# Designed miniproteins, single chains, continued (2): the designs that were tried, part 84

Each design is a single chain, and the fold is of that chain. pLDDT is the mean over its residues in the fold that is shown.

## One batch from the design tools (miniprotein)

Design m6913
Fold by ESMFold2-Fast:
Structure m6913 (fold): chain A 62 residues (1-62)
Amino acid sequence: SKEEILNKAKKAIESYKGSINGKIFLSLLENFGLKVPEDKKAELSTKTFSKEEEIKLLNELV
């Protein structure tokens, strides 16, 4: 189940342009049913992430 969520989310991230606004990334994570800690929500709202950074954070949350 976790691996399935991770694979679906990775495919979604990879289908986007080279980087995603942190707010869009946060919405994507929540749409996949992933709980994001409040401190990370604040960081995500103010930063743009590379795909590598997004995948790393995704692995930490799943």
Scores: mean pLDDT 72

Design m6914
Fold by ESMFold2-Fast:
Structure m6914 (fold): chain A 73 residues (1-73)
Amino acid sequence: SELAARVAERVAEASTNPEVKEWSRELARKAREGASEEELMPYEEKVVEELGKSPEEEKNKVLQAVQELGDEL
């Protein structure tokens, strides 16, 4: 999914958390390779899990970046 790849790429760019960056980049790569929604779900869960462990400033920055992407689409 092009949308899933773009969202994951934006999350990776906005985050300063190495784990969030790693899982988001992998999610984006898999999405661009044409992976199914079922195949992408474990990567999405891992990104959400690691982001959930991040400081509030990090979460807010990522959420703002995703919101900005939504406004660009």
Scores: mean pLDDT 81

Design m6915
Fold by ESMFold2-Fast:
Structure m6915 (fold): chain A 59 residues (1-59)
Amino acid sequence: MLMKLDGKKYPVVAEWFNLPDEAYIDLNLSDEELGEKFGISRNQAAMLKQFAEKYGEEI
């Protein structure tokens, strides 16, 4: 499941998770793989997945 997050809509969140203005979060990726993709920790990647599931737009 691929989720779109608008970093301009959530600038503080975008800064915390090292996100571009348009971020595509694949919820099927492991926390480790997602963390490596965005240059964030495994724990941050887990939080990012939860945020994307709740506030992201499914593509």
Scores: mean pLDDT 83

Design m6916
Fold by ESMFold2-Fast:
Structure m6916 (fold): chain A 91 residues (1-91)
Amino acid sequence: AAALAALRAAADRLVELVEKYSKNPDHVQAVRGIAENVVAAAEAGDRVKMAIYSTALGVVVTALLNEIKDKKAQEEVRAAYHAFLAATDAA
């Protein structure tokens, strides 16, 4: 229960920072959609889908980080992404 709540909070934080710093609405939408899929898979106990969606999220986050020119913004998004992965592993 606590681990799922932490995962939801980490997902919301990642999406918040991506919406704040990314100028690419397609990448923002992709991060939101994939993060929601990871949370849904975790709530269902589907570890295989969690791994698949987490891998897909990493690809989109990497592309998105390349479009963000501000170093501090890149570091905040990267930190939120790593926190999300840690929460996924704990769920």
Scores: mean pLDDT 84

Design m6917
Fold by ESMFold2-Fast:
Structure m6917 (fold): chain A 83 residues (1-83)
Amino acid sequence: SMAKKEHQERLLENFRALLRALGFSDEQIERIEEAVRNRDLATARRLGLSPLAFEDARKVLEGELPEPMSAEELLARHAAALA
């Protein structure tokens, strides 16, 4: 449905904002999103994305996450994975 697509788009926007806050450039974020869409973990890892962050992005693309996560929740989750 349109509502489900809007929910997924909001979560992706939050995920992109998180990646920018973590120091990724817009070009890197675009490449990370493409790698996740293609299930290319090797490229995502080369771009600095953790396996946990890759799995979260995959779940967003597949509609498996039921609620949009806040930027704070995404930051906490991914900061732990990048440490």
Scores: mean pLDDT 70

Design m6918
Fold by ESMFold2-Fast:
Structure m6918 (fold): chain A 100 residues (1-100)
Amino acid sequence: KDALRKKISDLLKKAAALFEKEAQRYAKQGRDEEAALLLALSDTLKQMADAIAKGDTKTYSELNSKSVGLIIALVGRGVALPDEVKKLLKEETKLSKELK
């Protein structure tokens, strides 16, 4: 159980770092609103990583719902999520199902 929580936490931290890098790219293009949403998503994933590492599954689930909302908002604004991030989030989702 602890090893599984650590793997999920590590995947979320990697995804967060990629979204932070993407936010910097959008900011340099003057797309400040998309950059702000990407930073909010990165922060939410970091908070999810901390929550799951501590075994706080309730906070993890609440933050997961928030992250889905942020992703929908970004896609609605025409932001394409990098394939590397999509793979990390799919792995995280698969592992999270094993937590019940």
Scores: mean pLDDT 84

Design m6919
Fold by ESMFold2-Fast:
Structure m6919 (fold): chain A 80 residues (1-80)
Amino acid sequence: SRRQEQIARLQARVETLDKEIKFLEERIKQLEEQLKEAEAAGDEDTAARLRRQIAFLKKQIANNRDLRAALRARIAQLEA
């Protein structure tokens, strides 16, 4: 049915968001390690840039989690 097709498409989008969130979390971990190295080297310009990038990615994760929650709620509504 069209409803089952829509549910499958939304589930695929949730799976994509789960993968993107995990990728972003691993990216933040790498950037936090680079930040420690930049701070140890006294490279404040690089450290400041890395802090901004980390903050931006954390906001992207929050937005993706909100979108994932909205998609899950829509799936639940369609399954009712």
Scores: mean pLDDT 91

Design m6920
Fold by ESMFold2-Fast:
Structure m6920 (fold): chain A 64 residues (1-64)
Amino acid sequence: GAAEQEEAARRALEAARAATTASQAKSVLHDAQYLRETAVTEEARELAEEAIRAARKKLDEFGA
């Protein structure tokens, strides 16, 4: 449901910020993109978009 999607998006954002390897960041980016596409609430969509931005930033920092 909506609550599970919002929790999943929050976890994806935390995982993006905690990523220490390009592989971890790529995995989070893929999950966050799926969460954005399937989001039922605006909060879930916004959190997923933040996770996407954080993961992309990490990938750029890793040179990937």
Scores: mean pLDDT 85

Design m6921
Fold by ESMFold2-Fast:
Structure m6921 (fold): chain A 80 residues (1-80)
Amino acid sequence: SLLSPEQRKELAAHLRRIRALDPASAPLIDEAIALAEREGVSLIDFVRLVDQVMDALAGGSPEVQAEFDKIVAIINKALE
């Protein structure tokens, strides 16, 4: 299944917040934002990239973890 335009916009917004909270993550986060804003991207490909970003930012601030929790919630809703 594909993400809706509204879901892609929400995902991109949360990723931009993570980038603002951890500027050192910008190269990885910018790839995830670009994929979230791309039409026709598969949910599986997006989830794989988000998992890679989450692993790279493991042990991040509580604010970063809260934004990832919101991303995971949107993905889980899209899978239902």
Scores: mean pLDDT 78

Design m6922
Fold by ESMFold2-Fast:
Structure m6922 (fold): chain A 84 residues (1-84)
Amino acid sequence: SKEELLKELEELERELQALADEYAALLAAGKDVSAVLARMVELLRRAIELLKELKKISSPAEQAVLDAAIAHLERLIEALEALR
């Protein structure tokens, strides 16, 4: 359902924020960021799949916005993978 998709996206947003905070702390300490980057990519891929499911039940105008969001997250994944 739409409510279930939005709930899972909200949970992913919270987990991504926690990982972003961990990433910043590890960088500041000069520590290895490989594991946190890998986990961020995994969650971003899951977010893309949820956005694709949300797109199936969205209006054409909403679909255009979701397509732009998906493309942006795909580019972000490529950028994060280039750091590994």
Scores: mean pLDDT 88

Design m6923
Fold by ESMFold2-Fast:
Structure m6923 (fold): chain A 90 residues (1-90)
Amino acid sequence: MSADEKAFTAQLQALTAEYEERLAAARSEEERLEVTGEYLIRVLEIYGEYVKKYKASEEQIEALKAAAEEAAKTLPPELAKRVRELAEKI
């Protein structure tokens, strides 16, 4: 794993830690879904920046888009739309 990949992984790990903290503080299933949606949006933004900067392969980009679509199926329609829009921009 390259130094850049380590930095990217560390950024995702930090985001996941924040997500787990926010999820633990959530008071309802609706709030948990919103927190999850926001987390996925941030993951896609970070991934989008990574693939643009490091010219990720088409296979990696397609895998990311497929993962985003699967995740969107579990989210409220408004958050699902945002996740799909971000995936399309990659």
Scores: mean pLDDT 76

Design m6924
Fold by ESMFold2-Fast:
Structure m6924 (fold): chain A 79 residues (1-79)
Amino acid sequence: SPEEEIQQLLAKMQELGRRFQEALERGDLETAIKLVEEMEKTLEKILELLEKHGTPEQVEGARQVLEEVKKFLEELKKQ
């Protein structure tokens, strides 16, 4: 179901966030960047599912988070 897919993708986001924090703690910037790129791709999939099956509020929230992740990734790549 779409709800089950969204829940699985949200769980993936939590795991990616945890791995990102661990990479930063080690000073592994290359791995940290790759993890944020994977988070961006995962959020794009969540947004697509929410646009079809979610509420307008959920769609707007996901768009805002995706924009923030894109900006963060650009800043990270400049370091």
Scores: mean pLDDT 87

Design m6925
Fold by ESMFold2-Fast:
Structure m6925 (fold): chain A 67 residues (1-67)
Amino acid sequence: PVVVVRRVVDGDPADPEAAAQARAAQAELTRLKAELTPIGRELRAQGIDVEFLLELVVGDLVARTLA
């Protein structure tokens, strides 16, 4: 599942739709990071890995979308 998620995010250069999907996923991740920055700052102060949590949330969202 992790490999599948990575493939979707990276996209296949031979497939323009996959490339567009990868760019959309990157843009959405950037937007979510901006939204979660204040929460991430507080969690980081408590020693919680914000990057791990964001990856988990994105993985769940992608899995539900592709299911």
Scores: mean pLDDT 63

Design m6926
Fold by ESMFold2-Fast:
Structure m6926 (fold): chain A 84 residues (1-84)
Amino acid sequence: MKVAVVGGTSPESRAAAKAAIDELTKAGHEVKGFLATEGEEEEVVERVLEFEPDLVLVAEGKVTERVAKLLRERGLEVEVVKAA
């Protein structure tokens, strides 16, 4: 399936996003990574929507939490992932 992975700028958020991308890619999914930065939340949401993902994984974080809320409001399936 198509999976979008949204990471934030913190080392923990980036590590969680990278781990998810690596795991999903090895499992045979079509994966695209996105970076959420403060003030660009709407731009990231529109880019994710353009990809037309079946599932969105969002790394835990303040900025990424806002992106997750916006994506859910647009009708996407969103799951939050934490760094191990």
Scores: mean pLDDT 82

Design m6927
Fold by ESMFold2-Fast:
Structure m6927 (fold): chain A 75 residues (1-75)
Amino acid sequence: MDEKIKKIEEGAIELVRTLVELGTPVEIAVRYAVEQARKSLETIEGLSEEEKEKLLEEIRKRVQEAARETARRLA
């Protein structure tokens, strides 16, 4: 994976964990973190729309996993 894409994924995971720890509902935290990742991916030149969609799907999965794990730890 491109280094910039990896940083976007890591940033989204950290963001969702922080939001859940601050009391944001999991569904809202995930949506917000994924939207920030989408915006970041849109700024990268040279990626096709298909590549951006595939990368965003992978990021969404990781973000959802991180949010659920954080929520379970806080429960």
Scores: mean pLDDT 83

Design m6928
Fold by ESMFold2-Fast:
Structure m6928 (fold): chain A 70 residues (1-70)
Amino acid sequence: SKEEKEKKLKEIQEKVEKLIDLIYEWIEKNSKNEAEARKLGHEITDKLSKGELPEDLPEEIKKLVEELLK
């Protein structure tokens, strides 16, 4: 039903927001300055667009991406 699809969409949205927050936290921890943070952000975005992930990402981030790509 349409209602079930909307519920699924909301779950996906919440997972995406959580993923973005976790990625930003990881970028902040692994970058020395704003320029490096921007570079990491672009690299992660490019890899996610291809269905790939940096190996250095925490398991919780990898799990969320795997759930979203399925």
Scores: mean pLDDT 76

Design m6929
Fold by ESMFold2-Fast:
Structure m6929 (fold): chain A 95 residues (1-95)
Amino acid sequence: MIPKELQELGKSKKITPEKMAETVLKALEDPSLTPEQKAALIAGFLTFFKYLPMKPELVEKLRQKLDELEKQAPNSPYVKLARRALDEYLKNQNL
């Protein structure tokens, strides 16, 4: 399903969706970032990796963080963008 060239490239870079998700989740705990900046990080991450599988527990953590951000900034265009990116990701993964 994933081309062998992309698998080899992923190994060489040592950057996986899981490692990037953990980095994003850590950034979401930074109190200096606004809810809009946190939502933009989620949107960018999910859009970049939208067809790549990820551990369900990491997807669930991202969903929970986005739910919290929606409560803090419900009218933010970045929060709306992140929700759309998450919905597309879940559909692509049959979740």
Scores: mean pLDDT 74

Design m6930
Fold by ESMFold2-Fast:
Structure m6930 (fold): chain A 64 residues (1-64)
Amino acid sequence: MSVEELAGVIRTVLLARGVDPASLPEGTLERAAQAALEGDLEALTRVPGIDEAAARGLIAHARQ
């Protein structure tokens, strides 16, 4: 899965949880997508709206 595709998935998850991606620092979604591709659970959970369960789901999705 590409960083762009995964950033789109993360954006959708955040919107569903009431987090506006436009309120986050520039490049936050791209960094989160990269962390998911690397399996970095800790980096993902630092993003507002992403808990451990969501982070694990994103990592599993990225590995397809």
Scores: mean pLDDT 81

Design m6931
Fold by ESMFold2-Fast:
Structure m6931 (fold): chain A 64 residues (1-64)
Amino acid sequence: LNEEQRAALDELVAATMDVIKAVLGLKDAQRRGDEEAVKKYQEELDKHTQRANEADARLREALA
């Protein structure tokens, strides 16, 4: 992998891991009935999902 491809892959992995953490946190907060935590994790999920989508697009371009 060249430097551009590696950077795009690293960001995709990082963003995807943050999405997974947000999903797990959201599920735990929902199970506990913590409305404030639910709202916070929903916002984090939306933010990191956008990051993952952008990183996926970058990786596809770098691999073309």
Scores: mean pLDDT 85

Design m6932
Fold by ESMFold2-Fast:
Structure m6932 (fold): chain A 72 residues (1-72)
Amino acid sequence: EEWKKLGEEIGKLSKEYNANYDPEVVEKMAELTQKIVDEVRAERERRGSVLPSEETIEKHKEFVKAAKEAYK
């Protein structure tokens, strides 16, 4: 579950940033976020559709849930 893992990492990095205010953590979060954006764009191009697939929507929900869980 690649998106779930990315969500967990972003949540952990957000928590780390709030503890230490380390600017390098912000850069890491931006890189991980860009990876998700790139995957969504690539899937839309493969499908020839502007809307993400149901599968991609489900992965996005898992990502958000994992990020929230890791941030707590």
Scores: mean pLDDT 72

Design m6933
Fold by ESMFold2-Fast:
Structure m6933 (fold): chain A 60 residues (1-60)
Amino acid sequence: MLTVEEALEIVKEAIKNKADDATIEEAAKKYAEAYHQVNPDIKKEDIIKAAVAEMKKVLA
């Protein structure tokens, strides 16, 4: 399993490389899974939504 830091770098790389939305969403899910392991009080679904929202701001 990826660390939070490793998963976040995958999300950033996908955004920088202008990857497909599906690829970026997959990266965001991996980030959410890693982040949820460290912060179990935050729902994985909310983490995914936040990551996707930030991605849309960067891509706009």
Scores: mean pLDDT 73

Design m6934
Fold by ESMFold2-Fast:
Structure m6934 (fold): chain A 107 residues (1-107)
Amino acid sequence: SKNVELIIHTLESIKGLLEDMLKVAPEELKPLIKKAIELVDEIIERVKKEDFESALKLLEEFEKVLKELAKEIMNSNMPVEEKLRLLVEVLAVGGGIFTVRRIIEKM
């Protein structure tokens, strides 16, 4: 369906943002970013199988990981400009996840 294609495209865009964050993030943040990427891959697989109940549960777990990532960025020893750059990417990822959730809830 067009909705499934839009969800997958949005999730792949989110994954791209997370992969870009992983390239520039300090070592202490990489485990949380890698976990977020793994969750996006799992959500994509559930969406492809039209298992939207499991996809919504994984989205909830993803939101918790994203909140923890934002907290760890704020608590890191990075320069403030680098923290702000990463937090902007976190907000963009969060916006994409909100869009995915809204599309699934309307199906």
Scores: mean pLDDT 90

Design m6935
Fold by ESMFold2-Fast:
Structure m6935 (fold): chain A 106 residues (1-106)
Amino acid sequence: EKKKRIELAKLLVEAVANGLLGKAYLNPEKVDPEEVEKFIKEQLPKAYKEIEENVPSWEELKEAYERLKPSIEEVKKELEKSKDPKLQELAKELEKKLKEIEELLK
């Protein structure tokens, strides 16, 4: 169903965005988390529009997930090790998005 592919594509983009933000918080000396957050806020609406206008196939979505999953899981694990409640919350959001993606792929 086309709606499920749109939902999955949006979840993948959101997971990547949260992963990038998580990496910035884990190493703020290399990249400013505020700059990453601003970039995400500017790019997400454009990504959503592109997905809606050019809906990816199930094959494209599965390939994207397989490629991106290891990196997202690694960032999630590093965030989970943090004693910072904000980073722990980001880890929970990533876990939720990964579970929602896996449910849509069943």
Scores: mean pLDDT 85

Design m6936
Fold by ESMFold2-Fast:
Structure m6936 (fold): chain A 95 residues (1-95)
Amino acid sequence: SDEELADTVATLYRSGRPAPVIASFLKYVYVYKMNLTNAYMRTLMERGAGVVAATEEEVLAVELFLKGKISASTLSKALNLPVETAELIQQKLLK
C-alpha cells in the first residue's frame, strides 16, 4: 500500500539513512516492481556494500525533496512514480 511505502520512507529518513539508500528503495518498488518488504531488506543488505540502484540525478532529487527544496510533483517526474505517492511521502515527513 502507498501508506506503508510512505511510512517506510519516513522510517528510513528518521533512522538517518542517506538519500542514496532512500532513492534505491523507491527504485526497487516502482522500477523493479519489488514488494515493499523485499525492497526494504535489499536496501539494508546493499548499504554495507556501497551499492546504489539509483542514478546520481535520482539521488539528488530525493535529497532535495527530503530537505523540502523541491515539490512532490518534481520528485514524481524525477523518479517516474505517481504524484499521489510523492505527496503521501511528503505528508508523512512533515508530521
Scores: mean pLDDT 77

Design m6937
Fold by ESMFold2-Fast:
Structure m6937 (fold): chain A 108 residues (1-108)
Amino acid sequence: MIKVEIPKAGETVKLTIYYTGSEEGAKELANKVYDAFLSIPQVESVSLTLEKTDDGYKTTGTITFKGSDEEVKKAMEEAKKKLEEIADEYLKENPDDKVKIELTRDTS
């Protein structure tokens, strides 16, 4: 399941990935997501942190975008598509695992 909020130009996006399964799987998923964001020209910076939880693993991060509101919207749509492809491919190979990805506007 993937939830996405579209930011305005100059806003930061908060990323949260909830994952059940192995530490190795959590690291692989986080690295694929990091690389996917870095491949988008409108992405200015990406910062991710992986932590262990009682139910598995949680990756939290912040992503900043450059450009106009229209360019940021297109970048978020591209990011959502890449994240859906990453999650779907990962779950196809690891059907007993669960992945939930959220991209939310940082309004603080």
Scores: mean pLDDT 79

Design m6938
Fold by ESMFold2-Fast:
Structure m6938 (fold): chain A 85 residues (1-85)
Amino acid sequence: SLEEYKKKLEKAIEELKKILKEMKSLPSADPKDVEAIESTIKDLEELLANLDTYSEEEQKKIVEQAENAVEQAKKLLEEAKKKSE
C-alpha cells in the first residue's frame, strides 16, 4: 500500500506540474491561482519525501488531498482557457 500511495501521489504531483505549465502559458491566468498551485506542488513534494513516516490512514488522506488538488487545478485551468477566448 505504501508503494501504491507513492505512485498515486507522484502521479498527482506530475499532473499538477503539467497544469501549472499550461496555466503559466495563458495571459488570462490569475497570478494568485498560479501561486496557489505552485504552493500546493511544494507541499505535496514535501509530503512525498516523508510519506513513509506517516501511518497508512494518513498516507491515504494525503493521496486524497493530492487528487482533490488536481481536480481543483483542472477547473482553474478551464476557467483561464475560457477567458483566453
Scores: mean pLDDT 87

Design m6939
Fold by ESMFold2-Fast:
Structure m6939 (fold): chain A 63 residues (1-63)
Amino acid sequence: AEAAAGAHGEETMRLIWKARQVAEKEGLTEPIRSEVTGASPEERALRAARQILAFDREADAKA
């Protein structure tokens, strides 16, 4: 029931977890927290996750 009720939250958690794994692999921790401000912790977490994934995509594009 909560899975359906929190589809957005579940997606956010997945992005954070995947981004965390990528950040650990690349050693990215500072840039993902350089500028993450928002109204809610959810927004801040999602923003940081998207930054990590963006870095991963940039690296992949250069490969």
Scores: mean pLDDT 56

Design m6940
Fold by ESMFold2-Fast:
Structure m6940 (fold): chain A 59 residues (1-59)
Amino acid sequence: SKKEIEEVEKKYGRGVLEYIASNYLLKNYDETNSLMEQYKIPRDVVEAVAEEIKKKIEG
């Protein structure tokens, strides 16, 4: 999980991954699914980053 997140960040940058994860957190599933297909990012990676963002907001 963490290794897959790091590989995606290296290829596309953290901003793209956070944008997709933010759409997931907002339940914008059509946009989330479209972006996942475009960048070939697995759903599990998006869900893991979304959970990380939720935890870090309280930091």
Scores: mean pLDDT 78

Design m6941
Fold by ESMFold2-Fast:
Structure m6941 (fold): chain A 92 residues (1-92)
Amino acid sequence: SMMEQIEEEIKRLLDEIAELLKRGAELKKKLAAGDTSVQPELDEIIERYQELAKRVQELIDQLKKAGDTESLKSIYDHAAKLQAELDAEQAA
């Protein structure tokens, strides 16, 4: 269904956001250590993150308007898993 396609697209976008946040964290550490050569890549990651976050919000709003609480729960569970994975990598 269209709602199932929206759920799958949101999860794919969240996966891409997680990879951008992971790469951005690595570049921020290098920048903090004095490596200014990483700034252009970090800026591109920030811009891409903002674009993807906006798209995710638009798609979540569509699911909310449709009353698809099961898809929203599945998405939030997926986001929580990705956040836990990011937090674990940052702690290492």
Scores: mean pLDDT 88

Design m6942
Fold by ESMFold2-Fast:
Order: structure tokens, then C-alpha cells, then sequence
Structure m6942 (fold): chain A 76 residues (1-76)
């Protein structure tokens, strides 16, 4: 239960980060693309953000992805 709740919390944080970015930049098309990527793979969303020059957003998404992998490894 705790691992699942923490996983969901981290995924929601990544989603919130992308939503905040999309709202602040006004780039709805890019925001929708990143939102879809976050739902499929936070790691891919981080790569896309970095390609677009948003290193701060990419770094936060990378940190979230690493934490999610750590939680999954601990359950082994």
C-alpha cells in the first residue's frame, strides 16, 4: 500500500510539473504532448523537455523517474 501510494504521489507530481509548465508558457500543444508522455513514461517526457531546452523541467522529471525506479527495485 505504501509503495503504491508513494508511486502515485510521484506520478502526480510529474503531471503537476507538466501542467504548471503548460499553463505558464501558454504552449497548449506542447503541454498536451508532454502530458501524454508523462502518462506513458516520465523518462521519455524528461528527454523531450531536455530536447526543447527546458532543462529545469527535464531535471525534475529525471529525479522523479529515478525515485520511481528506486521504489520498484525495493519491492524485489
Amino acid sequence: MESTNRYIALKLRAIGLVLDYAIKTGNKELGDELMKLVNESIEEAAKKARELGFDDVAQELENISKELKRIEEEEK
Scores: mean pLDDT 73

Design m6943
Fold by ESMFold2-Fast:
Order: C-alpha cells, then structure tokens, then sequence
Structure m6943 (fold): chain A 91 residues (1-91)
C-alpha cells in the first residue's frame, strides 16, 4: 500500500542518515540533522524517535546496538547502489 511504501522509505532514509553519521562522526552535522528532524513534520513517530535516539547516542560517543549498525550499513549500501544505477542510466 501507499502508506507502507512511505513508511518503508522513511525507515531506509533514517537508517541511511544513521550510517552517514557513523561514517562521518561530525558532531556539528549530527546536531544539525537532529534539529531538522525535531523541526519537521513526521508521519511515523517510532521511526523519528529511533533516529533521534541513535543520533543523540553518537553525539555522546556511545556505541549503537550491533543489529542497528548492520541495518544502517545495509541501507546505505542500497542507497549507494541505486544512486550508481541512476548515474549509469543517464550516460
């Protein structure tokens, strides 16, 4: 359904953002991401809360659960793969 697709996209975007924060570890960028999420209208409170908790833990220098780390890495990999495919189709 449409709502399921929007929720899944929100989840993948959330996990990709967490993966980028893990890779970069730039506290300023993480703080800006937290502020943007807090100020935006959200369609799924659980995804928003999970994203904020993960980003706040990274700001404090805490490690994320291993399961979440694996999900975040996979989401980033899928995002990068889709981006590369889009670039290939334009050439």
Amino acid sequence: SREERFRENARLNSLTLIALALETKDKKLIEEAINEIKNSEQTDEEITERTLEALEKLLEGEELPEELLEEAREAKRLHEERRREAERLRE
Scores: mean pLDDT 73

Design m6944
Fold by ESMFold2-Fast:
Structure m6944 (fold): chain A 84 residues (1-84)
Amino acid sequence: MEELIEELEEAVENGDVEKFKELLRELKARTEDSQAAENAIELLELLVKLTELSDEEIRELARKLGMDEEGIEKLLELVKLLKK
């Protein structure tokens, strides 16, 4: 599990979205039933889905969720890291 998390961090740093998606699937399959780990995986899966959306679609979704402009810009930067 820890090694898989390290590989996830490396995939983000390299902008390898496909590798990140693959590692998330492995993490989900290996996760023992822990609510905290399940919640973290769901957030990471949501972040991956956001990589398929345009900047405008991400802004609209984040505004509907009640995020402020600072939060929206930080979310966009995280999504851009996964794309690069």
Scores: mean pLDDT 68

Design m6945
Fold by ESMFold2-Fast:
Order: sequence, then C-alpha cells, then structure tokens
Structure m6945 (fold): chain A 117 residues (1-117)
Amino acid sequence: KAKEYYELGKKYFLEKNYKKAKEYFQKSIEIDPESPISMKSHLLRGMAIGSLEMTPEDLTRVVGLIMRGMAALEEGDLRGAAESYREAAELLERSGAPEAAEDFRKVAERLLEEAEK
C-alpha cells in the first residue's frame, strides 16, 4: 500500500497537481515510515510543497541540491547525500517552506542512520 500511494503521488506530481501529490506522499509515509519508499515520498513531498510555496529561483536552487544528493547516492556516498539534502532543507526553511524543510531533514537523518550501520 505504501508503494501504491507513492505511485499515486508521482502521478499527481507529474500532472502538476502538487496539493494531491503532497496528500498521497503523506499517506505513503504514514503506512511505512521506515521504508525506502518513505524516503522517496519525503523527497517528492518536499518538492511538491516547494512548488506551491517557493519562487522559481529558490526552487531551481533546491532542485540543484537534490540532483547533487542523487549523484552522491549513485556513488554510495550516504553522508554526501545527507549533506546536500540538509542544505536543501535550510534553503526551504529560509524560503518559507518549513514543512518541506522537515521532509528533507527526515531524509538526511535516515541516510545518516544507514551510514552508521
């Protein structure tokens, strides 16, 4: 079910229905907050909120930080990814999207926990 809500969230995100995307990603997180799907849902929920609340300039900077985090994950650099997502959270908070900032902080926290194992 978490994966099903994640896929619905992605569908609405691609349709630029960020309000519904946010709702379905939240449902995905609530079903299995410890899953890898929850981490992906937090990232996309944060982006959906950013799309609703941020300027295009700030959103472009957040997207750049997300891309940097994704590149670090492809290299197995969990700490580098966490750092990029933490920087995205700081920018989101400064830009008036504190709920999205918490989404990115949650992802960074999860990545640091995995790096400790």
Scores: mean pLDDT 82

Design m6946
Fold by ESMFold2-Fast:
Structure m6946 (fold): chain A 100 residues (1-100)
Amino acid sequence: SVEEKVLEKVEEFLEKVVKMIENKEPLQKIADEARKLMEEVVELMKELNVPQEIIDEILKVLEEFLSKVMDLLLNKDPNAVEKAKKLKEETLKKIEEILK
């Protein structure tokens, strides 16, 4: 389904960001790659003719995820990996609810 394809792409985005944090990639590299991956999610939703209102709502949720992750990294939180994993799960659940 359209919903399954969007969820899969969102999960790939979230997992790649978490993996970059686990691998202790430079903050700028994480930010740049995350923005690129978010653009790929938006492009997929447009190709699947997802309504603009839903695209905007999903993008807002993904931007909130990225903002919170970047805050953890900027503050050098020693639990950044575990907190990012929790943020990933919370974000995925929010996207699932939007797509219902």
Scores: mean pLDDT 88

Design m6947
Fold by ESMFold2-Fast:
Structure m6947 (fold): chain A 87 residues (1-87)
Amino acid sequence: SMKEKIKKAAEKIYNDKEARIKGAKAAGEAIQTLRGESKEEADLAAKNTLKLLDGGAEKGVEEIEKFLEAVYKNDPEVAEKMVEAIL
């Protein structure tokens, strides 16, 4: 299920900076390809997402899980692309 994948992705993000970078990049690429946003907007979204994932890692795995669940509630396709890139 997507809920199980989010939990696994949150654990990887908590432990691995490279997983956070991949997840953030996937978010930017998804808004460009799925929503038609510009490259500049996609790059900004990736940068902002990385800051949020880094901040979540400082607070703990549950905070990252809540963030990914919030993304999934708002835009499930973007969240799915992020989780696939992380796993």
Scores: mean pLDDT 86

